# Ledger of designs, part 83: designed miniproteins, single chains, continued (4)

Each design is a single chain, and the fold is of that chain. pLDDT is the mean over its residues in the fold that is shown.

## One batch from the design tools (miniprotein)

Design m14867
Fold by ESMFold2-Fast:
Structure m14867 (fold): chain A 72 residues (1-72)
Amino acid sequence: SVEEEAERLVRLVEEDVERGVEETIEFMERSSAEDARYIGERVANQMLRVGAPGDAVREVMEATAEAIERKE
């Protein structure tokens, strides 16, 4: 489910920010607009919580917005 994938990606970001960002963007590209929004929000929030670099957080947020616009 999208919830299970979100949990997996959130855990990935905790372990490896770069890999977590890359897999999150790749998943959002393959997802519906609704799922991309859900995943992007959860991952970005987790990145902020763990103090990830601001540029990495912005990359996820921008990719989320682009994925949604492209699909809607």
Scores: mean pLDDT 82

Design m14868
Fold by ESMFold2-Fast:
Structure m14868 (fold): chain A 73 residues (1-73)
Amino acid sequence: SELLRQGEEAGRRAKELARVLSPDAQRHARQLVDGLLQQGRDSTDEAQQQQVLDGLLKAERSAEAAAAAVLAS
């Protein structure tokens, strides 16, 4: 699935961005990404896969904002 492929890339980027955060934030990002990816793999519904992709893109944006805040400090 194209949606799942895009989701896996967004999740990978979110985990990379989270590497500069606290261990608790890193664990949270990993759990969130892995849970969303599992949900996407278990779904055959395109709308559900789109929701998973949206969640992963949101996780990436959240990690990016948090990483930028750390760098600005």
Scores: mean pLDDT 85

Design m14869
Fold by ESMFold2-Fast:
Structure m14869 (fold): chain A 72 residues (1-72)
Amino acid sequence: SAKRDALVRVAVVAVTAPERLAEAIEEARRAGVPEELIEEAVRIAEEAKEQGLSAAYAAKRALELAEERFGE
């Protein structure tokens, strides 16, 4: 789904290319992702960076969040 893919992209971009984060957030808003979920995806990425975890880990956590909240 567009919402799922956009939320996962926010988490991945926040880890791998933070200079592009504003663009990823705007795409997620256009896809209809709620602000609180966008904020949570960014927090997932910040936690992953702080704990030395990979972008793949952040992507997995964002995917689980999207499945829980969107039912997809």
Scores: mean pLDDT 84

Design m14870
Fold by ESMFold2-Fast:
Structure m14870 (fold): chain A 81 residues (1-81)
Amino acid sequence: MELTPEQEQQVREIATKLFLQQAAYVLGKSVSEIEEIVRERGYDYLLEEIGKAKGESTKRFLEILRENYEVAAKLLVLRAG
């Protein structure tokens, strides 16, 4: 079943927010600091910084977690509609 454009936007917002919260926790930073990094330098830079600070295994875990958050957010939005 296709998501509406509004539902697709909700999925992206929920998944992004959850991912940024986990990245903030892992790096010991605030969510606002992580949002600034993503805005200025992008997600790839954030993932590389996580790899440098916590190691490649932690970076890989967060890459997988981001994908799972997108799936979970989609299921949540579909359940509400």
Scores: mean pLDDT 78

Design m14871
Fold by ESMFold2-Fast:
Structure m14871 (fold): chain A 55 residues (1-55)
Amino acid sequence: PTIVLSNEELLEIAEPYLSEEELKLLRENIDQVKELIASNPKLEQKALLAVHDYV
């Protein structure tokens, strides 16, 4: 299913799947979270798993 999440919502859902360094990077760039995740295949995979587990 297509889920429309804000940058903040996506980060909160993905937080348990991310390393401390990855979380720091995304928190420092909160307005760019979706773009940063989409540009990094490893982060994208983690975010997709987090969203799937959340629903």
Scores: mean pLDDT 77

Design m14872
Fold by ESMFold2-Fast:
Structure m14872 (fold): chain A 87 residues (1-87)
Amino acid sequence: TPVPLPPTVTAPSSAAVGEPVKLTATPGAPVDELTLMVVDEDGNVVAEVSGKTEAEVTFTKAGTYSATALARSGDGGSAGRPVTIKV
């Protein structure tokens, strides 16, 4: 089973509190599972969406957030490069 290529995340670099932010994950190859995960500056998960290539996230608190996409295919998994969103 081929190891999935790291997925890419596209997100705006800044957002306002209460503003819906569109995140798009692009898998490099067909995958069994794709997860979009957003963490705050303390490492707390504030959003997690599985099985979709896009998600809308609304931030309730100002801060610096990181969005990462995770891919699984068969026995293999990969993580994309995090992108930073300033709220």
Scores: mean pLDDT 79

Design m14873
Fold by ESMFold2-Fast:
Order: structure tokens, then sequence, then C-alpha cells
Structure m14873 (fold): chain A 86 residues (1-86)
């Protein structure tokens, strides 16, 4: 079973939680194990959350929204840890 990190950089916490929950439900319905994270519009929180998931949760892939800070952190982590970006 492949494990996927879903991370949202949406600044509105309610919208971010809904986006993560919806993406998580869709991925779990397809047989993926999902780890969800809401980091807001905070590049350092995004980097810390993604690196922690890569090191401790054994993730295979990262799914992000189109927030530039989250996308940048996800690209750096994917390169560093050899993860797939979706």
Amino acid sequence: MERVLVVSGIADPELARRAVAETTAWLEAQGYEVVGRVVGDDAEKAREAIEEAAEKEGIDAIVTDQNPAVMEAAKEAAEKYGLRLA
C-alpha cells in the first residue's frame, strides 16, 4: 500500500481542512494510505511538516495544492528524499 502526504497551504484554515479532507477521502477510496497536513501560507511550517512526514511516516508521494510556498517545499523534499510529486 502506497502512503501519500496531502499538504495544503490555503491560508483560510477551514478551507484548508476541507481541501485536505476531500483529497484524503478520494485517495483512500483508491486504496492509498494518507497523511494529511495543513500548514497555512507558511513556508517554514510547510518545510517542517513535509520533512517530518518523509522521515517518520514513510511516505512515497506528496500531493499539494497550488500554494507557491508549499509547492517549493514539496519540490525540495521530493528531490532530497526521492519522493514522487503528484
Scores: mean pLDDT 80

Design m14874
Fold by ESMFold2-Fast:
Structure m14874 (fold): chain A 99 residues (1-99)
Amino acid sequence: SMSKDQFIARYKQQAQLSAQDFVSMIIQLRIDQGDSVIMGERFQEQMVGLFVDHAVADFRKRAEELGIEISEAEEQDLRDFVTQVIRAKLAQANLEAEK
């Protein structure tokens, strides 16, 4: 059966792919609204927050279904991981748009 460490590692891989898809959606929305249109920072931050909250909630539920006990520190680590993936990809997209 899957260990706790294997579960966390595999969940992070899946969450990273989902976060990349989410960022691609944000970039596409900015393109579709025109090259001069920037999504309001507050609205973008709210969307990111909701995505991260959903990822942590799903992580907890999937762990519970497998009988894996997740600590508050491990939930926070996943929250930080997903947030950093999103922020890094958005920053990279902003730099590429300036070229």
Scores: mean pLDDT 80

Design m14875
Fold by ESMFold2-Fast:
Structure m14875 (fold): chain A 60 residues (1-60)
Amino acid sequence: HMSNIKKVEEEAKKRIEETKARYDAELARSQALGVDRTSEIAARYMADVLIAVGEVIEAL
């Protein structure tokens, strides 16, 4: 189970980094287009992060 914890940590870290990169890109596109979608994009990012955290807790 200890080796599985390390694998879960690495997968969660990668997933969080990929999620942040996608939302940062969406924010940049939104700003470039002059469309204010910041609150919507931020809310979805936070929801995705909470889901990922929940999956890590369940795997422990």
Scores: mean pLDDT 75

Design m14876
Fold by ESMFold2-Fast:
Structure m14876 (fold): chain A 86 residues (1-86)
Amino acid sequence: MVYSDQQRDDIARRLDRYVRRNRDRLVDGARRHGITSRDQYLQALTQREGRVVAAVQGVAMGFMSPREAVNRLDDTQLDVLRRAVS
């Protein structure tokens, strides 16, 4: 499935709301995985397994906007994210 810019913007808005509702839990999760800087976050995004979780945690830590996180994910990963934040 190919996601349009409008669909990516919708997922980004839903991700932003999800992060605001779950920030404390997501920040705790990021710290447990050693993601305390933007560089560590970008390295976590290179790992295929857990990339969706890393993207959500990175947004919660303020390292990346929701839209930038959505742009880092492939269509399969976006399907997972969309289901998680819908």
Scores: mean pLDDT 74

Design m14877
Fold by ESMFold2-Fast:
Structure m14877 (fold): chain A 72 residues (1-72)
Amino acid sequence: EVDPRVTPEELALAREIAQRILDESYILRKAEEFVERGLSDEEMREYLKQEGLSENEIRAVLATARELRARR
């Protein structure tokens, strides 16, 4: 029977949600940092690649940076 305190399934789901929130915060912070430094899309991609980010994460940062630059 399911432990009424916390189930393993609920804990796993909570960890996935927390990781997604952290990923979103990280993406926003990196995009803001790069825009403030005036980095190009190519420079941002190279930096993020060196940090070990996935292609999807890199694309998310670049998309966020593009939005921020459009408001300058």
Scores: mean pLDDT 73

Design m14878
Fold by ESMFold2-Fast:
Formats: C-alpha cells, sequence, structure tokens
Structure m14878 (fold): chain A 80 residues (1-80)
C-alpha cells in the first residue's frame, strides 16, 4: 500500500473511534485530516507532500496512543 493509502486507513480508523466515543471535536479533526489528504493527493510538489504525509502520520500516532488503538498506531508507524 502507498503511504497515502495507509494514512487514509488511519484517518478512517480514527473517525470510527471518535464516532464510537461521541467525540465531536475528534470527528471534526478526523474529517479535516481526510480533506487534507485529498488535497495532498492533488499536489504536484513531491517534497511538500512528503512533509505533510509525515506530519499527519505523527499526529495519527499520537492520537492512536491516546485512544490505546494498536491498529491506528500500526498504520501510523508503517507510514513513518
Amino acid sequence: KSKLELLREGVERLLERARELNDENMIAIAEDMRKLIEEIEKSTDEELKKEQIELIAEALLVLGKLYNDEELIRLAEEVL
């Protein structure tokens, strides 16, 4: 899988977790991350894409640890 595909899976996992917990703020964050990934996919700047992918992956890793979600942590680490 590509790094963007792994990030999409991580964001969807985060969104499902946030919905299960009824965490409206985290749902909004996950939706914003999803939109940012779409914008990254359309970008032609490969260096900027790489930096933004890494930043989202680091954020997902932190959130995965916060939720104690092993699969979310695994997806984020696979990107990094």
Scores: mean pLDDT 83

Design m14879
Fold by ESMFold2-Fast:
Structure m14879 (fold): chain A 58 residues (1-58)
Amino acid sequence: SKIEEVKKELEDAEARLKRTQANLAKLSGVNRMVGEHDLAELQARYEKLKKELEELEK
């Protein structure tokens, strides 16, 4: 179902977010800037999926 699909995407996004945050602590300079940009994009995707799931659960 669409609900199950969104749940799986949320779990994947959350796991990727955790990895990116952990790696960010080890980065510096340009590599850190790239990591921060990736983190921002992942966060935006996570929030979008979270809102979609909340709407579907209603």
Scores: mean pLDDT 81

Design m14880
Fold by ESMFold2-Fast:
Structure m14880 (fold): chain A 74 residues (1-74)
Amino acid sequence: SLLEELKEEAEELIKDWINEVLKSVLSEEEQKEIYEKVLEIVYKKIEEKIKAGETSFSNGELMQMIGEAYKELK
């Protein structure tokens, strides 16, 4: 389904973002914690947008959601 495909895409984007930005400054345990928390927030954002009738998402939109999710953890 669209939701499952978007969740899988978000998982890969979050992993890539952590590897690029956080891997040199955070332990593996801290990276896993950030991954799980960001993933949960992004999943909720995707689900709400799909419920609102949105049927397509760009990688840019998903990356924006990831950035917003990380900001919410601060």
Scores: mean pLDDT 80

Design m14881
Fold by ESMFold2-Fast:
Structure m14881 (fold): chain A 60 residues (1-60)
Amino acid sequence: SRRERLLELIKTAEPGTSARALARRAGVSPRTARRLYIEKTGAAPGESFEEALRRYLESL
């Protein structure tokens, strides 16, 4: 699924990879990708997609 593809891309992404680039590669809209990041990475309410991705990548 698109959700699973996006999660795998997050796990394997190089530090500094654009959240929009990952969403585009996975074939999901930026809004959908942001919601999935918040759901899976535990992003704080109001945190941006890029901020959520950075926090996730820092946890690797």
Scores: mean pLDDT 62

Design m14882
Fold by ESMFold2-Fast:
Structure m14882 (fold): chain A 76 residues (1-76)
Amino acid sequence: GAPLSDEEFENEKEVLKKLIEQDPSLSPEEKEELIEKINSLSKEQFERLLELMREILLSEGGDGVEALKRALEELL
């Protein structure tokens, strides 16, 4: 696909942060850690994160937050 614009990058980050904040299975400490990791990513790193999440979801299934956690572990 086309690379993310700066606006799309900020919007996608906010979507992921909301998913993290709304997940009842995550502790407050886990939510803070995941949000901090997302905020530390460059646009290029974030695009790689989204690609990894897509690959994890296609190969293993599951939900978006689970895929996010695994993609962050592989990226960082």
Scores: mean pLDDT 79

Design m14883
Fold by ESMFold2-Fast:
Structure m14883 (fold): chain A 60 residues (1-60)
Amino acid sequence: SIQNSAEVLAETLKDVKLSALEDALDDPSNPLAVSLRRLTELSDDDFQRLLQQIVEIKKA
């Protein structure tokens, strides 16, 4: 599920600053967003949902 993938990726990206993930969420042309999209092979909508859940996990 997207939620389970978000939890795994949040742990993998623990050293990435929250601000960098928020920038990637706001701008799909951001290099981090482009790299994560290529890695996950998700649709744009599913990727947006995944990235939002990662940001929320890191805020908690």
Scores: mean pLDDT 75

Design m14884
Fold by ESMFold2-Fast:
Formats: structure tokens, sequence, C-alpha cells
Structure m14884 (fold): chain A 94 residues (1-94)
């Protein structure tokens, strides 16, 4: 289990966003990544899942290569499954 502090999570977010800018990702994609990472830091797993789906849709809209499309889907699938599990665990707390 992750034992990262909020400050450490925020530093990782800043480093990931800087890397995205250095790699030349679009401002629109960087904004979607910022929303996703903020939701993860706040443990808002429903919002994180929504943001992840927006990122996937953004990437899929910009490629017609089936191999690249499959890599995008396969890369997102384990993250989506992990978020869905976290949502189910939170809903089970009563």
Amino acid sequence: SSHLSREEKEKIREEELELARELGLSEELIELLEEFLEALINEDYKKALESLRKIVDYLLARTSDEAERQEIREGAAPVEASLEKKIAEEEAKK
C-alpha cells in the first residue's frame, strides 16, 4: 500500500506535469492530466475515473492507428480497474 504523504503526492504531480510539458503534450491533454492527478491526491476516485476516461477519449480521437489505439486501451485498463475497485470499497463502507 502507498504510504506517500500529501506533500509527496503533490510533488509527484508537479514532476509528472513538467515531464508532460517537456515531452510536448498539448495544453488540453496537460489540463486533463492535472484534473486526473488532483482527483487522485484528493482520493476522489469517481472523479479520477471520469478524468481518466476523458484522457483515453482525447488520445483515441487523435489516432487512426489500431496498434496505438490498442496500446492506449491496454495502458488505461489496469488503472480503470483499480479505480473501480476503490469506488466499490468506498461504497461498501457503511
Scores: mean pLDDT 80

Design m14885
Fold by ESMFold2-Fast:
Structure m14885 (fold): chain A 73 residues (1-73)
Amino acid sequence: VDELVEELERRLLEKGISPEAAKHAGEAVRAFIEKRYAEGIKHMNKALNLAKSMEEVDIMSQEIQRALERYRS
């Protein structure tokens, strides 16, 4: 989980997402994997609200989905 979250945050930073948004996206993925759904939704909303454009929303949504699918595989 830690490696998966670290990779997600690194990929988001490489794509220009802010450190604060990347951190919240990572916490959302960690919470969802741990089945803490309310906390995951809170962190997801915080990350998306920090987006500066629709492109950043799409990037974060795609990378979060990728991380969750990778965990299930």
Scores: mean pLDDT 83

Design m14886
Fold by ESMFold2-Fast:
Structure m14886 (fold): chain A 93 residues (1-93)
Amino acid sequence: SKAQEYLLKGVKAAFEGKYEEAIEYYKKAIEEAEKEGDEETKLNALANLAIVAAEVNPEISEEALERLRELDEEMARIVEELIEARRKVEAEK
């Protein structure tokens, strides 16, 4: 699907350290997933958006986490813990 294609492009951009590009692809993945009723791709895109956006735009990260929490509270909790763990590592530098 187009939603899955955007999700994978976002993941690729994130692995390359292109966080702004990754955010744009994840946003497109969420939009396409919503149009198609693809909840699985929407959840994955929201989780990845929250994680990547935490590096460069905390507001986008928080918005993604809130939306994720409405759909899957357990996944949102795990993503939140991941972001917090990474923040702790950065604080030690």
Scores: mean pLDDT 84

Design m14887
Fold by ESMFold2-Fast:
Structure m14887 (fold): chain A 58 residues (1-58)
Amino acid sequence: MLEELKKALIDAGVSEGVAQAVVDALKEFGITPTAIENLVEGLRSAGKTEAADFVASL
């Protein structure tokens, strides 16, 4: 799941470093609704709507 998420983020135009940081944060804090919501909001605020939509689908 997290490896697939990293690949999908990179495919959506997120840099490898940012995608890895996202995966590492989810590993540390767990895949919780709150963590997903915060990540989606951050990605949308940064203009990365495709990555945000993918994460929101998890």
Scores: mean pLDDT 73

Design m14888
Fold by ESMFold2-Fast:
Structure m14888 (fold): chain A 55 residues (1-55)
Amino acid sequence: SEARREALRRALSKEPMDWTAEEVKLMNEALLELLKTHDIHSYDEARELLAQELA
């Protein structure tokens, strides 16, 4: 859990082009979960919400 949160924080500090395959997978899974559980309509909104949750 904590290792996953650290990995997500690292991915958020990078541009998407610099993500590893594992960071892409983790980020996509986290963003999709936020889209499902919140009334939000875009990955950009989910990414911003994820950044706030991990701050």
Scores: mean pLDDT 78

Design m14889
Fold by ESMFold2-Fast:
Structure m14889 (fold): chain A 81 residues (1-81)
Amino acid sequence: EEERDRELLARTMGVSVEEVEKMIEEAKKLTEEVDADPEANKEKAMAFLKEWLERVARLDYAEHSAAELYEAARERFEAVE
């Protein structure tokens, strides 16, 4: 199940699965920091969320182009592998 989620996020953001894993790890770390000190880390959490939403919104505007670019890159990687 988690593999499917990683692939979905990778396709949605136009990045590699490895990139998505790093992003998820950073997000989890940030969540733990916010839980420990919400006031001090609230601005960091909001900035991270805003950046992530901006990337998602960007894909919503150019979904076909972003998806095509990722598909082409993935296909070429598979061919070279």
Scores: mean pLDDT 60

Design m14890
Fold by ESMFold2-Fast:
Structure m14890 (fold): chain A 91 residues (1-91)
Amino acid sequence: MKVSLSYDAATGTVTMELQAPEDGNHYTVLLKENGKVMPATGSGGSGETIVVTQTLPSKAVDKVEALVYISKDGLTISETLVGATLSVKAP
């Protein structure tokens, strides 16, 4: 599984991209800003590319986390949480 996080300071936008492996699993992506869940979410199946973008509402951001939930049935979320973390400070 390939996960990337990027931040565009000019627009205040975080972009998360996940390339799901061809493993038959379902993937759900959430973003957190300073520990709080943001509205943008994405989901996809095996072999799909999931892209989520979120404009940050806070003018001072210390941390953005991408959280990935893996499910075999699309309903049962695995207890394994995998993700990426990006530390962001407003310039």
Scores: mean pLDDT 68

Design m14891
Fold by ESMFold2-Fast:
Structure m14891 (fold): chain A 78 residues (1-78)
Amino acid sequence: MSEKVKELMEELSKKLGIEIKEIPETEEQKRLAELMAERFGLDPNDPKALLKGLELLSTFPKEVQEQIIEELKKEFEK
């Protein structure tokens, strides 16, 4: 399960933009969507909250993007 979250975050880091078209199918991906929704003031029940949050993240400076990615990784390490 953690592998999919890691792949997702790797893809985000590589692209600095967002291309998550799939509905979250793992509990960890759904948790990531909820974290993004809370961080960016989106509806956590919105199935597109993850995509919207990641799109917002892509507008941030690279330094801020890295900080947020590290925070998300630490959430899944607990």
Scores: mean pLDDT 64

Design m14892
Fold by ESMFold2-Fast:
Structure m14892 (fold): chain A 85 residues (1-85)
Amino acid sequence: MAAEEEERRRRIAEAIEELRRLLEEIAEALKTAPPLPAVVQAALDAIGQGKAVGADISEEELSEGEKVAAQAAMAELLLARLEKE
């Protein structure tokens, strides 16, 4: 029964398309966001490598701009992972 696979592929494609649009908005906001702290950047790099993050990084430790930058970086990592899958 191939219908379930086609529905799954279409939902994934639609999710990627929506994520791409959202990523464009995040990228635009990122232009005005401050650079990520080294600790946050290292944690995002570790996540990208498929490692568990040992750093206890709370949302309270991030400024508004840093939160936006972290979300944009996470969205890019998730997109790359979805494209690989």
Scores: mean pLDDT 57

Design m14893
Fold by ESMFold2-Fast:
Order: structure tokens, then C-alpha cells, then sequence
Structure m14893 (fold): chain A 72 residues (1-72)
């Protein structure tokens, strides 16, 4: 469900360095994109540009894959 994926995202992001704390609206938007889109670049862009996720590209790609798996 959207709520379950949103909570999964919130918990996973606690393990990463973000430039700011994500808002409920941003977590909902990210969860919706993961559920409805096959555009992994959009998910990556949201994590890096919107949330300010600070990580290497491989770590970000792994996180995107984990989010897509959790959405199944």
C-alpha cells in the first residue's frame, strides 16, 4: 500500500545523510512515483535533488531498486 511504502522509505532514509528532513508531502510523492512509474531516473532525481540525499551513485541505485522491490 501507499502508507506501507511511505513508512519503508522513511525508515530507509534514516540510514542516509540528507540535506534536510523530508516532509510528509515529499514522502507521499516519492511513494506514488515508485508505485506508478518505471522511471528510475525520476526516483533517483527526487532522492538527490529534492531530498538532498548525499551518497555515491551505486548506493543511490541500490536504494532505488530496494524501493521498487518494496512497491511490489
Amino acid sequence: SLEELKEFIRERLKEFELSREPTERELTHLAQVVLTSDDEELIEKTLVAVLGLLADRETIRKLVAELKEAAK
Scores: mean pLDDT 79

Design m14894
Fold by ESMFold2-Fast:
Structure m14894 (fold): chain A 76 residues (1-76)
Amino acid sequence: LEDEIIDFLLEAARRLGLEEEVEEKAEEMLKKNPELDERYAKAVAAGGLILRTSSPEAVRIREELRRFAEELEEKE
């Protein structure tokens, strides 16, 4: 479950060209919370950056993320 969401977020950030910002933000997060897993920190950073980005591509990716998360959670 978590691995699929993490992988999706990292790929989404790559599509938006946010790889460098994700790495920088994840490093900052790890300095504040060393207990965080590196992959998890990168995924959280990617999600935050995607939410802050106002480009049309970021809006599309957010929509896809919502649908993907709903499908993974499968309340049924």
Scores: mean pLDDT 74

Design m14895
Fold by ESMFold2-Fast:
Structure m14895 (fold): chain A 66 residues (1-66)
Amino acid sequence: SEAELVKLYRDGVISEEDLRGIVRERAQPAAEGLAAVLGADDALTQKIHDMFVDVEFTALKQMAEK
């Protein structure tokens, strides 16, 4: 869960790079789903994926910062 990721990052069990990597993997189905609805090419799909990663990573990092 998101709460588990926040705890692992806050406790120093995973790095910022590890957290971003996990978020990227988890965001892939949602990004691909939106891209399919929009009829996006590979370039736009990548931009959607990167946007989802940045939003979720920022939220989780802020939650971990107390």
Scores: mean pLDDT 82

Design m14896
Fold by ESMFold2-Fast:
Structure m14896 (fold): chain A 120 residues (1-120)
Amino acid sequence: MVEMPKDSKARDLVESFEATINEGIKLIKDAIKKKELEKAAEIAEQLYETMKKMVEDILKTIKNKETLKKIFKIFEEEAKKVLKVLEEAKKASKDENIKKKIEEIMKGIEELVEEFKKKV
């Protein structure tokens, strides 16, 4: 388990992005279950854009290095959960265009995690 930050603003940011990511994962899983793979890819793209804005907001708001490291560890674990559900969506898809879109989103998330890591 990843330790929650002690700072109240950092804690609120973490709670907010965990809630948003978990809701996004749920919506993607629901779309996979319904075989709505194009919709799963669209939700994944929106979640990726939201995750980018979250990282930007965190980096602008939180200046304490130790707090940023704790937030990064939580973000990294949440990103792994997103990547896992996207791998499931990719495997469930028979459309090569949908697979490629999901692969591009997965690559974007991996690059976002590496960019955040470099700044902590």
Scores: mean pLDDT 86

Design m14897
Fold by ESMFold2-Fast:
Structure m14897 (fold): chain A 85 residues (1-85)
Amino acid sequence: LMGSAIRHAHNGDADGAVSDIVNILRQAAKYYEKAGNTEEAKGLLQVAKDVEKTAEELKKKGSSSIDIFDAVVKTANDGLLKIND
């Protein structure tokens, strides 16, 4: 029950959880830009945009906080795997 990222979204703060994920990705992108890893930085910014888009589309459809969180976590994981391959 504890130590799971899903717990935050289950508390009804899907907007906060999504915002945290996006901020982490954007901070990582700035770090990679400063290190000269421009392609990784661009990829991270794209993943952040995909996460925001996924959350907004599901929110408009009336999806639950848990479903929104699950979808954005999947979107982030899928995007990060493409950057590292």
Scores: mean pLDDT 76

Design m14898
Fold by ESMFold2-Fast:
Structure m14898 (fold): chain A 97 residues (1-97)
Amino acid sequence: SMETLKAVSPALTEAGKQPSLEEAARALLRAAAEAARAGKGEEARLLAEYAHFLLSMLAALTGDEEARRAAELVTRAIEAIDAGKFEEAARLLEEAA
């Protein structure tokens, strides 16, 4: 878990520099998709969980249907990661971005 946190730290830092929650979520989704394609399941999962949190917050605060749908895609991506289906996970994360 500590090694995974260290690995995702650059992506989290870049997300934190974004001007909006939407752009922060997109940055995390892109990083998660790259990690998934690289077979880095723990890193991909953690980045996807952070993206899901931001998208869920955005949907709750704004009522944005696009953010809600993106959060649902990320939930499916996390399930794909847990099943070892990394290419499917990357596709779902890219669709959510």
Scores: mean pLDDT 85

Design m14899
Fold by ESMFold2-Fast:
Structure m14899 (fold): chain A 67 residues (1-67)
Amino acid sequence: SSELDKLLENLDKALENKDWKKAEEYLDQILSSPELTPEHVERVVEISLKHKDGGLAARALVKLETL
């Protein structure tokens, strides 16, 4: 989804800027999307590892188990 791709890019940028409020808003939108696929969750995990955020990785992996 083009919308999910933009949200993933926005999540990465928010984390780079240490804008935790926007990062949480983008993450919630991504993980609640009806178009969410395992590939999108993998990209969230990759972003979380890039920024060394184990909590974000854990949330993504929990969501993956429900797909």
Scores: mean pLDDT 83

Design m14900
Fold by ESMFold2-Fast:
Structure m14900 (fold): chain A 88 residues (1-88)
Amino acid sequence: AEKIVEEAEETLKLAEEYKDKVPNSSIVSSLRTVLELAKKLKEGERVSDTQVVMVSMMASISKHDKDVPEELREKASKVGQKTADLGR
């Protein structure tokens, strides 16, 4: 859980560096939602099935966001999916 929070924070920081180049992308807001779920899981909080499903969907959307560099898309998709899988 702690490692996934760190991975989510690093991916969000990378996404924020690209925000001025991809102003129409939801990747920053999606990664903030992923990070919130990761932090809840790290603290041992119970998460709703709805939050897990939303994070899984955001991971899938990020993977196919062609406005975003491929490396950032892959990192966002992977951290989102890992976070959703921990919440199941």
Scores: mean pLDDT 74

Design m14901
Fold by ESMFold2-Fast:
Structure m14901 (fold): chain A 72 residues (1-72)
Amino acid sequence: MTKEDIIELLRKNKESAPKHAIAVSAYLVEAYDLAFELTDEETIAKLEEIIAADPNSPAAAEARKMLEAFKK
């Protein structure tokens, strides 16, 4: 998966809004870690967006774990 794939998945996640978007978000959090082209601020903002969308989802749990790493 490339940076372009991650951006496309982010757009589709926002457009679809169904439960499939949460599964896509979980994969996006993993793939996002590979997109080193993003600034720390941009990465934090995206992770917070995933958490805000569904705080109780597995995607939100993974996003919180990644956020903790960025705050060290």
Scores: mean pLDDT 58

Design m14902
Fold by ESMFold2-Fast:
Structure m14902 (fold): chain A 61 residues (1-61)
Amino acid sequence: MNWKEVSDKVTEEGKELKGPEKLIEATTKDGFKSILATEGAEEIRKKEEENDKKYGNSPAP
């Protein structure tokens, strides 16, 4: 594998795909690429939503 390709893929497909990486290791052989792309997108959205909630001062329920 080329270093340039790996770097570009990791950054483009999922900036935060490090989290589910361990889980994907088990299924990496069958469809690591497909799962990685899916999990990467979902993880990014989840993290973005969490960040958006922390935007303002903490609301006391």
Scores: mean pLDDT 51

Design m14903
Fold by ESMFold2-Fast:
Structure m14903 (fold): chain A 65 residues (1-65)
Amino acid sequence: GSLQQAQDDAIHAAAAEAARKVLEEFRRRYPGPLTPEQRDEYNIAVAKAAAEARKAQEKAFQDSL
């Protein structure tokens, strides 16, 4: 049904938005090319933010039921 599709779309959108915010923060903080250490920090931050956003969105749907 359309509800399941809307939930999946919202979860994906939340994860993408979280990743985008991390990218904007790193670009603001490090306007030049990232060092290997900064790249590792970026990769960890993106993965964590995306996972937290997905979990929060899933919990919001669960709590609404």
Scores: mean pLDDT 80

